# Designs tried in a protein design run: designed miniproteins, single chains, continued (2). Part 40

Each design is a single chain, and the fold is of that chain. pLDDT is the mean over its residues in the fold that is shown.

## One batch from the design tools (miniprotein)

Design m5375
Fold by ESMFold2-Fast:
Structure m5375 (fold): chain A 104 residues (1-104)
Amino acid sequence: MTREDHIDWLMKVFKVPRELAEAILDFLIEIIGEETVNSLYEMYQNGMDPGLVKTILLSEVRISLLKKGFSEEKVNEVVELLKDALDNKISAEEFRKRMEEIFK
């Protein structure tokens, strides 16, 4: 699977512009890993409901961050920011900046 396949998927499913889809994808690969992202993409392509894919994606991010030792409060901030990005409520630049601030 290619980076472009994942970007197109995020753009089509979540109605986000390319730059934001790229920012979200880069974040997801860093946090849950490329293998997990590929698995979610394949499940979607094989007929999994888009809403269920979103729910699993958010849960995987939450679980991964908790396992890495982040507090529940920081994890909640990350998940809310990711939800805002997936709802096309923030720009790619705002998403990257706010994520960097949460992790530093």
Scores: mean pLDDT 85

Design m5376
Fold by ESMFold2-Fast:
Structure m5376 (fold): chain A 87 residues (1-87)
Amino acid sequence: MEALEEVRKRGEELLARVEKIEADPSVTDEQKRAFKVEAATELGLFAAEHLSYEEAKRIVDEFAEKLGLTEEEKQAIHDLLDAVFAA
């Protein structure tokens, strides 16, 4: 499905940005973590524009796992998706 492919491409671009930040010795661990949360949030919101609620959550879960986000960080992104899909 084309929409899912576009979301996955966006995820690959965001992952590349995260890898660039991870490789930068001038960036603190706290800044790296914040950037990972922001990247996962951006991907989730982009997915919400193109995919169903369940698919957007799956994309966020997969991406958060790849980035090593905590359950608390992942839940915060889920709460944002819940707000976006709420009528």
Scores: mean pLDDT 81

Design m5377
Fold by ESMFold2-Fast:
Structure m5377 (fold): chain A 119 residues (1-119)
Amino acid sequence: SWILSMVGRIPGASEQEQAQIAEQLERFEQAVLDKDTEAARESTDQLSALLKQVLAKQKSVAAREEAANTMMRILQELRYKVGVESHYDKEKLELAGTMIAAIESELLAVLEQARQAEA
């Protein structure tokens, strides 16, 4: 699976966390392709929680930044995949882009809060 290969790149994620993240990424992709805004929001909330959990386990600022950057790269690759799978449907791309931007914003906020705490 393309998703499992990408999730395997996340530093510090356990096998169980990788499986849960992969499941939510697949649910998110399907929800966006179905234009199911509520299911996409639920998957977004679950993904955000799981990714923040993995981020919180990192032992240094540098490790957290590397994990967050890997997570954001995976989310952008998923957005591009939605483009291909949807034949560049504007509504599906906008839905995916909006939800992914929300997750990225939350990850960046956690990263900034952690940097301030270690200053």
Scores: mean pLDDT 86

Design m5378
Fold by ESMFold2-Fast:
Structure m5378 (fold): chain A 95 residues (1-95)
Amino acid sequence: SLLEEAVEFYREYKKLSKEEQEKLREEFTKKNDYDTLKKLSDEELEKVLLKALVLDSQEAVDNILAVISEKKNQMAIVLRKKYEKLREEIEKLAK
């Protein structure tokens, strides 16, 4: 499942040094700019959102939610409401 993949990704991410975590976050954020995200399907946006949450890339999260809001308003509303809880769930499962 996407959630299981996100948990595994979080676990590996937390094993990295602080410098490596910052580097990975920066590269991820650059790769997932607004123009790039606009080309993705709803399913791909959800996958990228989960990775953005794991990496704590607020910029990428904001860009993803903005794109979803423009393409499919209802999905963006649901994801925003679950945003905080989803991050906490991933962290809890990764322990």
Scores: mean pLDDT 78

Design m5379
Fold by ESMFold2-Fast:
Structure m5379 (fold): chain A 120 residues (1-120)
Amino acid sequence: MEITAEVVFDRPLRTREEIDAVAEEMKKKLIEAGVPERVASMAANLARTAAMDLLDEYGAPVGRVEAKASARDDGTLEASGRATVAEHPEHYKEASAVLDEDGVGLGAYGKDSVTIEELL
């Protein structure tokens, strides 16, 4: 059976401790939604990493954190995480990973925000 679950956290996070607490809550909610613990953990960790990187780079609160986890009928596991800077949705980081049923990596992708100057 294919299953997909998504958790969104939408309030300002200023400290690494707040981001860690949100990531743990996201992992718990993904597991409660029925996704396997391995992919739930991966999705929460990708979201945590994106949020931490934004906090370190911009020194501003993280405004939104998103984690998505999927298990496919063929046993493929997919995870993604995204974070955005509070009040600056143009500043974001996202990452995704795909694993087989044995936890072997099939691919990983990371993306940083595009600066406004690059769009002019």
Scores: mean pLDDT 75

Design m5380
Fold by ESMFold2-Fast:
Structure m5380 (fold): chain A 84 residues (1-84)
Amino acid sequence: DELAEALAELAKKHGLGITPEQARRLYEVLRDAAKRGEPLTPEELGKRAGVTPEQVEDLIARAIAEGVLELPDLRSKQELRLKK
């Protein structure tokens, strides 16, 4: 999946302390939550992907800023509030 690989490269480029495997896992969790219309907090996303909430927030913010991740893929009230 091109988006999962893009997140892995983004995490590496910015030195976020997230492994490529963890970044791909985070994308899978986000994708599955979006398909179910289930909002997840950074805490739940981090728990399911094996990273800290701060690492989740940093990676998502950078992915959105660089056009790697779209807001509809998040479908999170938490992410919407952080972006406003």
Scores: mean pLDDT 70

Design m5381
Fold by ESMFold2-Fast:
Structure m5381 (fold): chain A 87 residues (1-87)
Amino acid sequence: AEVEERLRELERRLREAVPVLAEAAALEYGLPLEEARRLVEERVEAVVEFLREVVASLDPEKALEFLDRAEAQLDEDVAAARAILAA
């Protein structure tokens, strides 16, 4: 239950991060926003699939440790995107 709840929450946070990640990518790489959004959405979908596969292959304790690291990585990615947009 806890692993499934944490994974669903991380998936929701990843999808919610798409706008800020897309805006940062558009600015950083000089892409049209619509193109950046498409690329970021494709990447988020790939990450979600990867997270589901890894979590399914691990025991609950290791799955929670993996999700802790994945959540930290998302926090870093969002912070980096916000820093780009603030410049």
Scores: mean pLDDT 88

Design m5382
Fold by ESMFold2-Fast:
Structure m5382 (fold): chain A 67 residues (1-67)
Amino acid sequence: MTEEELEAISYANEKLQEASKRLTPEQARRVGRRIAEVYWQGLEEGKSLEEIKAEIDRVVAEELARA
């Protein structure tokens, strides 16, 4: 696992913790799943760390807007 991969995982965990304060446990699990999907898809597609972080931010914002 690269340092960039570890940084992206840390960022994802921080965003999930922030979102979880405003969500039910079920909604938080859904957000976590979507973050994981975006993270792994981004790595497979060769996206930059900045691009992966931006996609995580977008997913969190979308789920919070639906909550």
Scores: mean pLDDT 79

Design m5383
Fold by ESMFold2-Fast:
Structure m5383 (fold): chain A 96 residues (1-96)
Amino acid sequence: MKVVEEYRIVLEVEDERPAETLKRFLDVVAEMLKLQGIVDEYKVEILGDHSVRVELTSKTKAKAEEGKRLLKEVMQGAGAKILKEYEIEKVTKVLE
């Protein structure tokens, strides 16, 4: 069995713009972070009419912390409110 460690970042954000607009914007930001090698995987989920949850996965804690910082800066710069910020979680996966 091979054990792989990943770091998960979770943020919930709200804006006056529709959740579909927030999701599109966050999809672009997450793709940019992925192209820079900061993030490996991402998911954006609609929570309500004006709120979304963003999940990012990185290979190292340092990259996860950088991704979280950049995402927060971009969202706050765009005028969006961070509803919830979770501690970076270490996720262990067992591969066969």
Scores: mean pLDDT 81

Design m5384
Fold by ESMFold2-Fast:
Structure m5384 (fold): chain A 110 residues (1-110)
Amino acid sequence: MEEERKRRYAEAKARIQQRFDELINLAKKKGLPEIVELIREAQKAANEVLDRAYEKGLDIDEVAQAIESLFDALKEVLETGSPEEAVQAARAAVDALRGLKDWIDSEAAK
């Protein structure tokens, strides 16, 4: 159980890092430097969320899926939306990840 949980945590960290690298490269190619900084803030928040979920004994796959869903939404807006919509989506993703961290802190396993 503990070994499998540690493996899932490591796999989730790797997937999150890959997705952030893809989003940063996409934002750079689109000429959106403000989005790059927001994606970096989202990366920090997502890593904190995943670290807290692991430390507090929560379901890593469920938390990782929630983070990945936010990244999928942000990627779609980066590809199809206006620059203003992309900035709003990136800020919303940072706020959602901070909210998820607060939820994890309230759901601490004993």
Scores: mean pLDDT 81

Design m5385
Fold by ESMFold2-Fast:
Structure m5385 (fold): chain A 63 residues (1-63)
Amino acid sequence: MNEEAKRIIKRAREILEDPNASPLDLAMALIGLSVVLSTGKDLSDELKKEAEELARRAHERLS
């Protein structure tokens, strides 16, 4: 289990729960989530699904 990945996912969730999050905060969350999804082979399916959903939401808010 990757504790760093869980921390990144938690922080991304916190950023996305803030409707006033800056584009920089959203971009940093998306980058972190992308790294987790690209490297996190030992993540649970639930954490992978959450990271994918958060990355989708960050991408939509940056569009």
Scores: mean pLDDT 79

Design m5386
Fold by ESMFold2-Fast:
Structure m5386 (fold): chain A 95 residues (1-95)
Amino acid sequence: MSLRELLEEAARLFQELYEKTGHPLAKELLEKLAEAARLYEEYLRTGDEEKKREALELLEEAIELAREIGEKADPEMGERVIRLLEEARKKLEEE
């Protein structure tokens, strides 16, 4: 999967969780994923390493938030999203 596809799949899973539960942390996670994707697209367009660094930082924050949501609401979905986000982080670091 591309980094974009990994982020989109993670966002899709948490959007489903948010729609079912209304959990405020799921909304915060979706907002962080959207911002990380925006910064990554800007990095691809400009080559700005600062945007790559900011996207990586947001992905790390999203991973921690996914752990918290998993523990409190849906451990199985939390684990799936953490896996997708860690793959996305590794892929971005390798670029």
Scores: mean pLDDT 77

Design m5387
Fold by ESMFold2-Fast:
Structure m5387 (fold): chain A 77 residues (1-77)
Amino acid sequence: LSEEEKKAVEHLADAVYYYNQGKIDEAMKHVNEAAKLLGLDIEAKSEEELREAIRKVWDAMTPEQQKLASKLAEEKV
């Protein structure tokens, strides 16, 4: 993975982590940054959009990116 792809994956893992902590604003910031780094036209502006944005970013990722994101999210619990 490129450094930019790794950063995008880290942001998605952070988005999931903050979402699970109930920190919706932080989660939105991170998922929007992940989408931007991956060149995806996805932006979350509400909690409902946040859930869909996380799913859309995940679905757009390669299997290698998904594996890293899953591992990073697991490490954060």
Scores: mean pLDDT 82

Design m5388
Fold by ESMFold2-Fast:
Structure m5388 (fold): chain A 56 residues (1-56)
Amino acid sequence: GPTTAEEGRAAAEAAREVLLSLGREEEAQKFYDAAMEAADAGDAAASGRVATQAGG
């Protein structure tokens, strides 16, 4: 479903902390990396649209 980049980053941090508390460091890093990539892609798309509107 549609999530904001902010929600994605918050969810990634929360899930990472839970996985780290379970000693699942590799899973925590893997999940966090994937979620951060998704959030960054979303932010880039949103920023591009705002910049286009502001720039011309």
Scores: mean pLDDT 68

Design m5389
Fold by ESMFold2-Fast:
Structure m5389 (fold): chain A 95 residues (1-95)
Amino acid sequence: MSFQQLFDILNGRSHDMMLNPEDPSKWRDLSDTLREVAKASKNPELREKLLKVSDMLDRIARLLENGGKPSLDELIELSELLTESVNLLLQELNK
């Protein structure tokens, strides 16, 4: 799969999660997509960051499945890593 195709899927999954933040399946779908992007990437920094984000998304999904909610600190950390990952992904697409 091309990076452009993966980026389009990632954008759709991110949008679905933002519209349905209480649905743990949307967090898992985004996590799965990020793992696919990580596997397709030749950039080790991007792979490491995407896998960390994926792990955080899986943790949030489990928390939601158990009736909990992520903390503000967890959401901030996720947002920072996701922003860094998106910036690196855009650099790969702009080659």
Scores: mean pLDDT 78

Design m5390
Fold by ESMFold2-Fast:
Structure m5390 (fold): chain A 108 residues (1-108)
Amino acid sequence: MKAVLGVGTEEDKEEVEEAVREVAEELGAEPYLFEVKTVGDDSEEWRKEAEEGVKKAKELAEKHDELTIIYGTSTKYAKVEASLAYRMYEALEDNPGVEVREVEIKKK
C-alpha cells in the first residue's frame, strides 16, 4: 500500500490536508498529516517536533510499500514545513520507496 504524508503548521494544515487528499487520490494512497506547532527552525522545541515527525515518517514507511512526503510552495510557513519534510526524507534516504514532493497549494 502507498501513503502520502503532508507536513503543515496549524495555520496551513487545511490547505495541506486538501493537497494530501489530491495527491493520495492520484497515487491510490492513504492520506496522513503531521502538524508542526513550532514555526521556528532553530529552537529545541523544533528539534523535538522534527524527531517526532521523523518517527511518524519511519512508522508509515514500515507499514507501507511507498511513502510520499509533501509540503506546499505557497503556504505561510512553507520554509518550516519544507525543512521538516526534507528531514523526514533524509532519515529515510536509504529506502527506495520514499520520496519528497513540493506541491502547489491552490491559493487565490
Scores: mean pLDDT 79

Design m5391
Fold by ESMFold2-Fast:
Structure m5391 (fold): chain A 93 residues (1-93)
Amino acid sequence: SSEELYKQAEEYIKKAEEKIKEGDADGAIKEIDKVLDLAEQLIKQGDYEKAKEIVKKALELSLELMKKFPEKLLEAIGLALRAIGLLIDIELK
């Protein structure tokens, strides 16, 4: 269900925040990718409001990665661009 996908995404967001706090940039990137995968599933189910909320959080985390881990700048840019692309897709519905 969209509610279960949303709750799972919130869990991955919390894990990403924890990984950033721990200095684990690679771990944070993996958790943010999972959030974006769940956002794509929410879009497929037609739950655009929940998808938009978690995509915005993933974008915020991607920007934080750029600031805190310059060695992962390209990967963080990739996550941010993926998030922006999903926001555009949602607005075009």
Scores: mean pLDDT 90

Design m5392
Fold by ESMFold2-Fast:
Structure m5392 (fold): chain A 64 residues (1-64)
Amino acid sequence: SPPVTPGALGGKEGMAQAVLRAGDVFKKMGADESAVQKIYDAAKNLSDSSTQSDAIDDAVKSLD
């Protein structure tokens, strides 16, 4: 994949990538498919949402 400039992965995009990676780790550790799907759905919401702060807060609560 092409290199990302520091300004290109601000807030929600960086968090979405982190959430996707966490989901992959959970899947590899044998987590339930529904839990992994919820993590991936949170990452998609972060990428699609125009309200960054609310989307990030919801995703973080989902991972806790």
Scores: mean pLDDT 65

Design m5393
Fold by ESMFold2-Fast:
Structure m5393 (fold): chain A 60 residues (1-60)
Amino acid sequence: MTPQQYVILGANKLSEGDDKGALSYFNKALSLQPDNEQLKQGIRDYLKAQGREDLAAQIK
């Protein structure tokens, strides 16, 4: 899996109401590129846009 594929899987889990699954996939994406601040910020911005600031705050 690429980081982009994990982000898509995380977004799918979020749309299904599976917050834990979503965070698991977003964290897998970030683990593949830990120094990619654009990826990290993109995930946070996406979560905030979905009204999920609670989940965005869990992204380091």
Scores: mean pLDDT 84

Design m5394
Fold by ESMFold2-Fast:
Structure m5394 (fold): chain A 83 residues (1-83)
Amino acid sequence: MPTSGEGGKALGEAGRKDALEGAKLIEEYPDDPTKYAAGSILLAGGATSGRLAIKAGKKDKSQDAIDAGQQAVDVAESHGIGG
């Protein structure tokens, strides 16, 4: 079973990936309502996972989890998607 630090890093990396994919969908396909909706869902999910990863990383002193989670949150917030 992953440790809390390993789980936080994995969650942060997953959130970062989702947020970046969501941002790309919105930026590349602004006139496609399905892709805009999918991008918004990915950004919101990425921000949520990112915030959880930051919390886990602070508790476990995992800078990788904090950095990945913060990047996910920053990408989502840059597109106006708050958690």
Scores: mean pLDDT 79

Design m5395
Fold by ESMFold2-Fast:
Formats: C-alpha cells, structure tokens, sequence
Structure m5395 (fold): chain A 103 residues (1-103)
C-alpha cells in the first residue's frame, strides 16, 4: 500500500540521517521524533512508527531547532517520493532517497 511504502521510506531516511555527517550526532530518539513530525505533516498514520519506537524503547523528545530542520527535510523528500513510490522497487527507493537526501 501507499502508506506502507511511505512508512518504509521514512525509516530508510531515518537510517540515512543517522549515518550522515550533518545528522549523525543526533540520538535515535531525536531522529525518530523527526520522522514522527514528518509523517504527521503528511497526514500519514503514526501507528507502525509508535509500535516500533515502543518495541525499541525509544521515546519522543521535545523538538529542538535541529529536529525541526530534519523533520522539514524528511517531509520535503517524502512529498517528492509520494507520486512515484508505488512504481519503485526497494533498491530504486533507497537510491532515490539517497539522491534526494544528499541534495
């Protein structure tokens, strides 16, 4: 489904942010908070993310300026992916996300 593909893309973005020079200093809680904010802005379900956070012992933190910056980047990338995401394989999705995240 579109929602499942968008959720998968958001988690891929979280992983790339954690490995990036710009955002690698953020905690997992901060990165996942940015994912939650992006999904909320796009009107997507938070249920799967909340369950995964609970399973991992990760709690939402208060959004800092850096978290809001990351959430805005995630939102913009996910908005660009949404029209094409159902036509992409998992490999193509990863490559497209890398292109969009690295500018």
Amino acid sequence: SLEERMHKAALMLAGLANLSEKYKHLSLAEIWTAVELALKKLGLSLEKLEEEMKRSGIERVEPTEKILELADEFTKILEKLKPVILSLSDKELVEKIKELFEE
Scores: mean pLDDT 82

Design m5396
Fold by ESMFold2-Fast:
Structure m5396 (fold): chain A 61 residues (1-61)
Amino acid sequence: SALDAAIDTVVAEMRGLAASLPADEFAEIRDRTVAHARRVWPPERTAELEARLRAVEAAAR
């Protein structure tokens, strides 16, 4: 679906940022990204995005 592709794209971009940014800066971008998704996406899809971004963050630290 279009939303599956959008989530995959966001996760791929955020994986690059996790490798290059300090932990604090990545966490701020993650939180803002998830907050934006909460306004426009279904709750279950926002939860999926948040879980995947936290996994990216954990793998980079």
Scores: mean pLDDT 84

Design m5397
Fold by ESMFold2-Fast:
Structure m5397 (fold): chain A 75 residues (1-75)
Amino acid sequence: SAEDEALWAETSAALRADPARARAILAAHQDELPILTALSSMIEAGVPLATLQRGLGVRVEDLRPEMERFLALLA
């Protein structure tokens, strides 16, 4: 959805803006953010959400709560 693409764009931008801080948050919360932790290198590389959904079978329903939590932890 447009909302999921916007959330992914915000999450990807936040991770790339400060990769060291993002990695520290992911490491501290890997139990809450396992999908984002696994995808962190691909997010840093700028891989689109649609590519991950088609290529790796990533489910947006599983990813959405992780993206929301990650952004909340950055605030």
Scores: mean pLDDT 82

Design m5398
Fold by ESMFold2-Fast:
Structure m5398 (fold): chain A 65 residues (1-65)
Amino acid sequence: GPPVDAAEMAAALEAAGVPAAGARQAAKTGSRGNATVDDLRRAVEHARAGRGGLAGAAVASKAIG
């Protein structure tokens, strides 16, 4: 599918409980890798499972990559 915009990816991850800095870093990585809507959906689910914070940011970054 089409690549997801980095700003949209960051906003969705922040809504899932990832800290803003971690969400921006994950979005930057995903944008560079042409992450799709499905990649974003998986990253959001992993971030929710990680329950936010630095752990949530790490889970989101791994899920997008």
Scores: mean pLDDT 66

Design m5399
Fold by ESMFold2-Fast:
Structure m5399 (fold): chain A 71 residues (1-71)
Amino acid sequence: MLREEAEKELERHNATMSPDYAELSRGLADALAEMGRSAGLSEETIAEGVRNSADTGKRIKEASEKFKEQL
């Protein structure tokens, strides 16, 4: 259990991967879906919100990279 989490975290760090944004975006999408269901939103509205969140995350990353190029 904890060993698998530690190995997964070590692989992320060792492989020089930055899945932090991907995992954060996935976690945010899941949290928004649960909150939407709890708030009584329709499944269609929840799905659209989740898709928009994923797109927004990608755009923020691209904007951050462009901003750093200006520095």
Scores: mean pLDDT 60

Design m5400
Fold by ESMFold2-Fast:
Structure m5400 (fold): chain A 86 residues (1-86)
Amino acid sequence: KISKEDYEKLMKLLYEAARAIHEKDEKGALKKLDELEELIKKYLDKSSYEKIKPHIEKAKKAIEAGDYRLALQNLGKVAELLKSLV
């Protein structure tokens, strides 16, 4: 379990990353995903982090490829996994 405060901080970064993707701001989206990954690594145990990490990496690769739909789908999976930890 993570605290409600930590969950809200993670969800804010996820929302900011999704917003940057909608704005087609590749650099902004990647920066927000890097910040999200750092906080996830800090707030979550190793097993929870290892489950979420592949979806963040897939989202980053999708952004770099211009596949914003796939990027948003992977962020949706990150959000679902984070919600399961509250």
Scores: mean pLDDT 87

Design m5401
Fold by ESMFold2-Fast:
Structure m5401 (fold): chain A 70 residues (1-70)
Amino acid sequence: SARQEQLELEAAEGIFLMGLSVLKNDKSLSLEEVKALADKMIAKYAAKTQNQALVARLEALRQAALQEYE
């Protein structure tokens, strides 16, 4: 249902942003390593869900967060 999709999106978004924040603040990781790890996290969600809106939202959040390195 749309409600369950929204709850799934909000929960996954929160967990993803928390994980991405940890990666971004790890000074031992290069930008390329952070990108690779973020892509792997998104791939895990894509493998478990048919919710294209969720995957697209996580990709948009990844792009926005990584723009701070530019």
Scores: mean pLDDT 72

Design m5402
Fold by ESMFold2-Fast:
Structure m5402 (fold): chain A 84 residues (1-84)
Amino acid sequence: SEAAENAARGAAAGLSAALAAEKNGDKEAYQKMLEAAVASSRATDLAAAKAAFEKNKEASQYAKEGNGEKAREWGLEGKKAAEA
């Protein structure tokens, strides 16, 4: 389903962010991004899954840039969106 596809993409984006945070030594961002990835993987509502995916993509970009503060902020929003 489109919801499942977006949930999988959101989880992949969250995992990408977690791995980038781990490489940067940011254990807090790593944990927050893993939580966002898990939440995205459980999203069954299409709008929630899409919103979580877009927010986790932003988190991944900031994590890759070494901006842990923004990565954590966007990851928290991704988790909230997935859980709504």
Scores: mean pLDDT 84

Design m5403
Fold by ESMFold2-Fast:
Structure m5403 (fold): chain A 57 residues (1-57)
Amino acid sequence: MEKEKLERQAKAYEKLAEGSRGTADLVEQAGNTEAARVMRDFAEEYEKKAKELKEKI
């Protein structure tokens, strides 16, 4: 039961990371490179969280 719960949470963080990367691309295209960098940092943190959850399984 715990493994499935952790996998579900990891997938949720992976989805959040994808969303943040998409937003970063859009704001960078609009010329806001600083905001894009912040969004990419959020994406990296979400991916890191997902990896940590998978490793706890």
Scores: mean pLDDT 81

Design m5404
Fold by ESMFold2-Fast:
Structure m5404 (fold): chain A 90 residues (1-90)
Amino acid sequence: KASARQLLDEAFAVIYDTIDGRASNEQGFAALDKAVSISHMLAHLKKRYDLSNQISLHALKVREALARGDYAGARAHADEMRKLADEVLA
């Protein structure tokens, strides 16, 4: 069975592939939705709603940056989103 960590790792791989031009924005946006959904579920179980809210905000910023072709901005927000997701997994 896929663990939450495995599902998050797979979603982030697609997010970073999208930033690097190896996946479409459509694939990247779907991966962002998956990462937010998994992180929200884990944060709810731990009552860490602050982390869930921050992850959602950074996911929105990644989406906006990708839509503008701002790949540096997308990476910076994806990195913060990954850091927050790892904190939820701890």
Scores: mean pLDDT 87

Design m5405
Fold by ESMFold2-Fast:
Structure m5405 (fold): chain A 100 residues (1-100)
Amino acid sequence: ALMKGLEAVGEAASRLALAMIRGSETLEGIGYAFSVLSHAISAGELAARGDVEGAREQVESLRESSERGLELSKPEYRPEIERLREELLRRLEEVIREGE
C-alpha cells in the first residue's frame, strides 16, 4: 500500500510539474515547478520514515510553490494545474495517513 501510494505521488507530481512548465511564461514559474517536485519527493521520504510532521511541512511548502506557479501561469493552463494540484495533495495526504 505505501509503495503504491509513493508511486502515485511520483506520477501526480510529475504531471503537475509538466503542466506548470508548459503553462509558464517565465523562468521563475518553471522554478516553482521544480520546487513542487523537490517538496513532493521530500514529503514522500519523510512519510515513509514515519515523520508525519516533517512530511506535512513539505506539503505546505509544496502548496505555496504550486500557488505561486499557478499565479505565473497562462490563464488557459490554470484549470488543469489546479486539478493536478488537488490530485497531488490528495495522494500525499493518503501516504501521510498510511505512515501514521
Scores: mean pLDDT 86

Design m5406
Fold by ESMFold2-Fast:
Structure m5406 (fold): chain A 70 residues (1-70)
Amino acid sequence: SLVDYTYEVLLKMQKASEEERDKLDDELSEKVSKWALEGLPEEELENVRKAYNEFLKALEEGKEFVPKPP
């Protein structure tokens, strides 16, 4: 699923260097934009957005990002 793929990328970003994280973030953003343009279900896109926001919050707070199933 899109959410599962997103969690995989976010977990890689959590362990990555700053340079690698920026690259992965760009790749994920490009894929999400493509998925939105292709008319994928809004619910799936919302779940992807929620996962990304949880990752950013964990990163800001210095906490471990743990994937939550939708």
Scores: mean pLDDT 77

Design m5407
Fold by ESMFold2-Fast:
Structure m5407 (fold): chain A 103 residues (1-103)
Amino acid sequence: MREELLKLEEEAQEIIDKLIENKDIKGLEIIKETLEKYALKPLEEIKKAIEENKDDPEKTAGLKIAYHIRVVAEGDKETIEALKEEQIENIELIIKRIEKELE
């Protein structure tokens, strides 16, 4: 894995960790929705969206995950879909855990 991809993963994970610590379900949902919207978009569109949303940490985290998936999958649609679903399922499990803790 290239150093740039590791940095994107670390930056996204730092934001996710803060949202989990704060029990911010809405922030996690924004990451999930952003990932669903952008994972299959062209890399150029994802890069532009990252630059345009620098002041929105939740959207930026989702966009960085989408970018990472697109690069790792090397444009293979089946691999992109599989990695996207895996990340979405992980976020949904985190949300469900937080919801149960807040009951």
Scores: mean pLDDT 82

Design m5408
Fold by ESMFold2-Fast:
Structure m5408 (fold): chain A 62 residues (1-62)
Amino acid sequence: SRLERDIAALRALPSARQGELGRMVVQKESNRAIAERLGISVATARRYKRALQAMVAAGEEL
């Protein structure tokens, strides 16, 4: 599924980028701020944020 592919993409990110994404999501940063920090599109940031939230809901960590 799209979500499974997005979760796989998150796990393929360098540990430093995973840590940045995790902190920004916890701090409730905007999709634009996440996109700027990670050097990705706003659409990709929105997908990554949703994927991370789904992982957290399932009891998983990034």
Scores: mean pLDDT 80

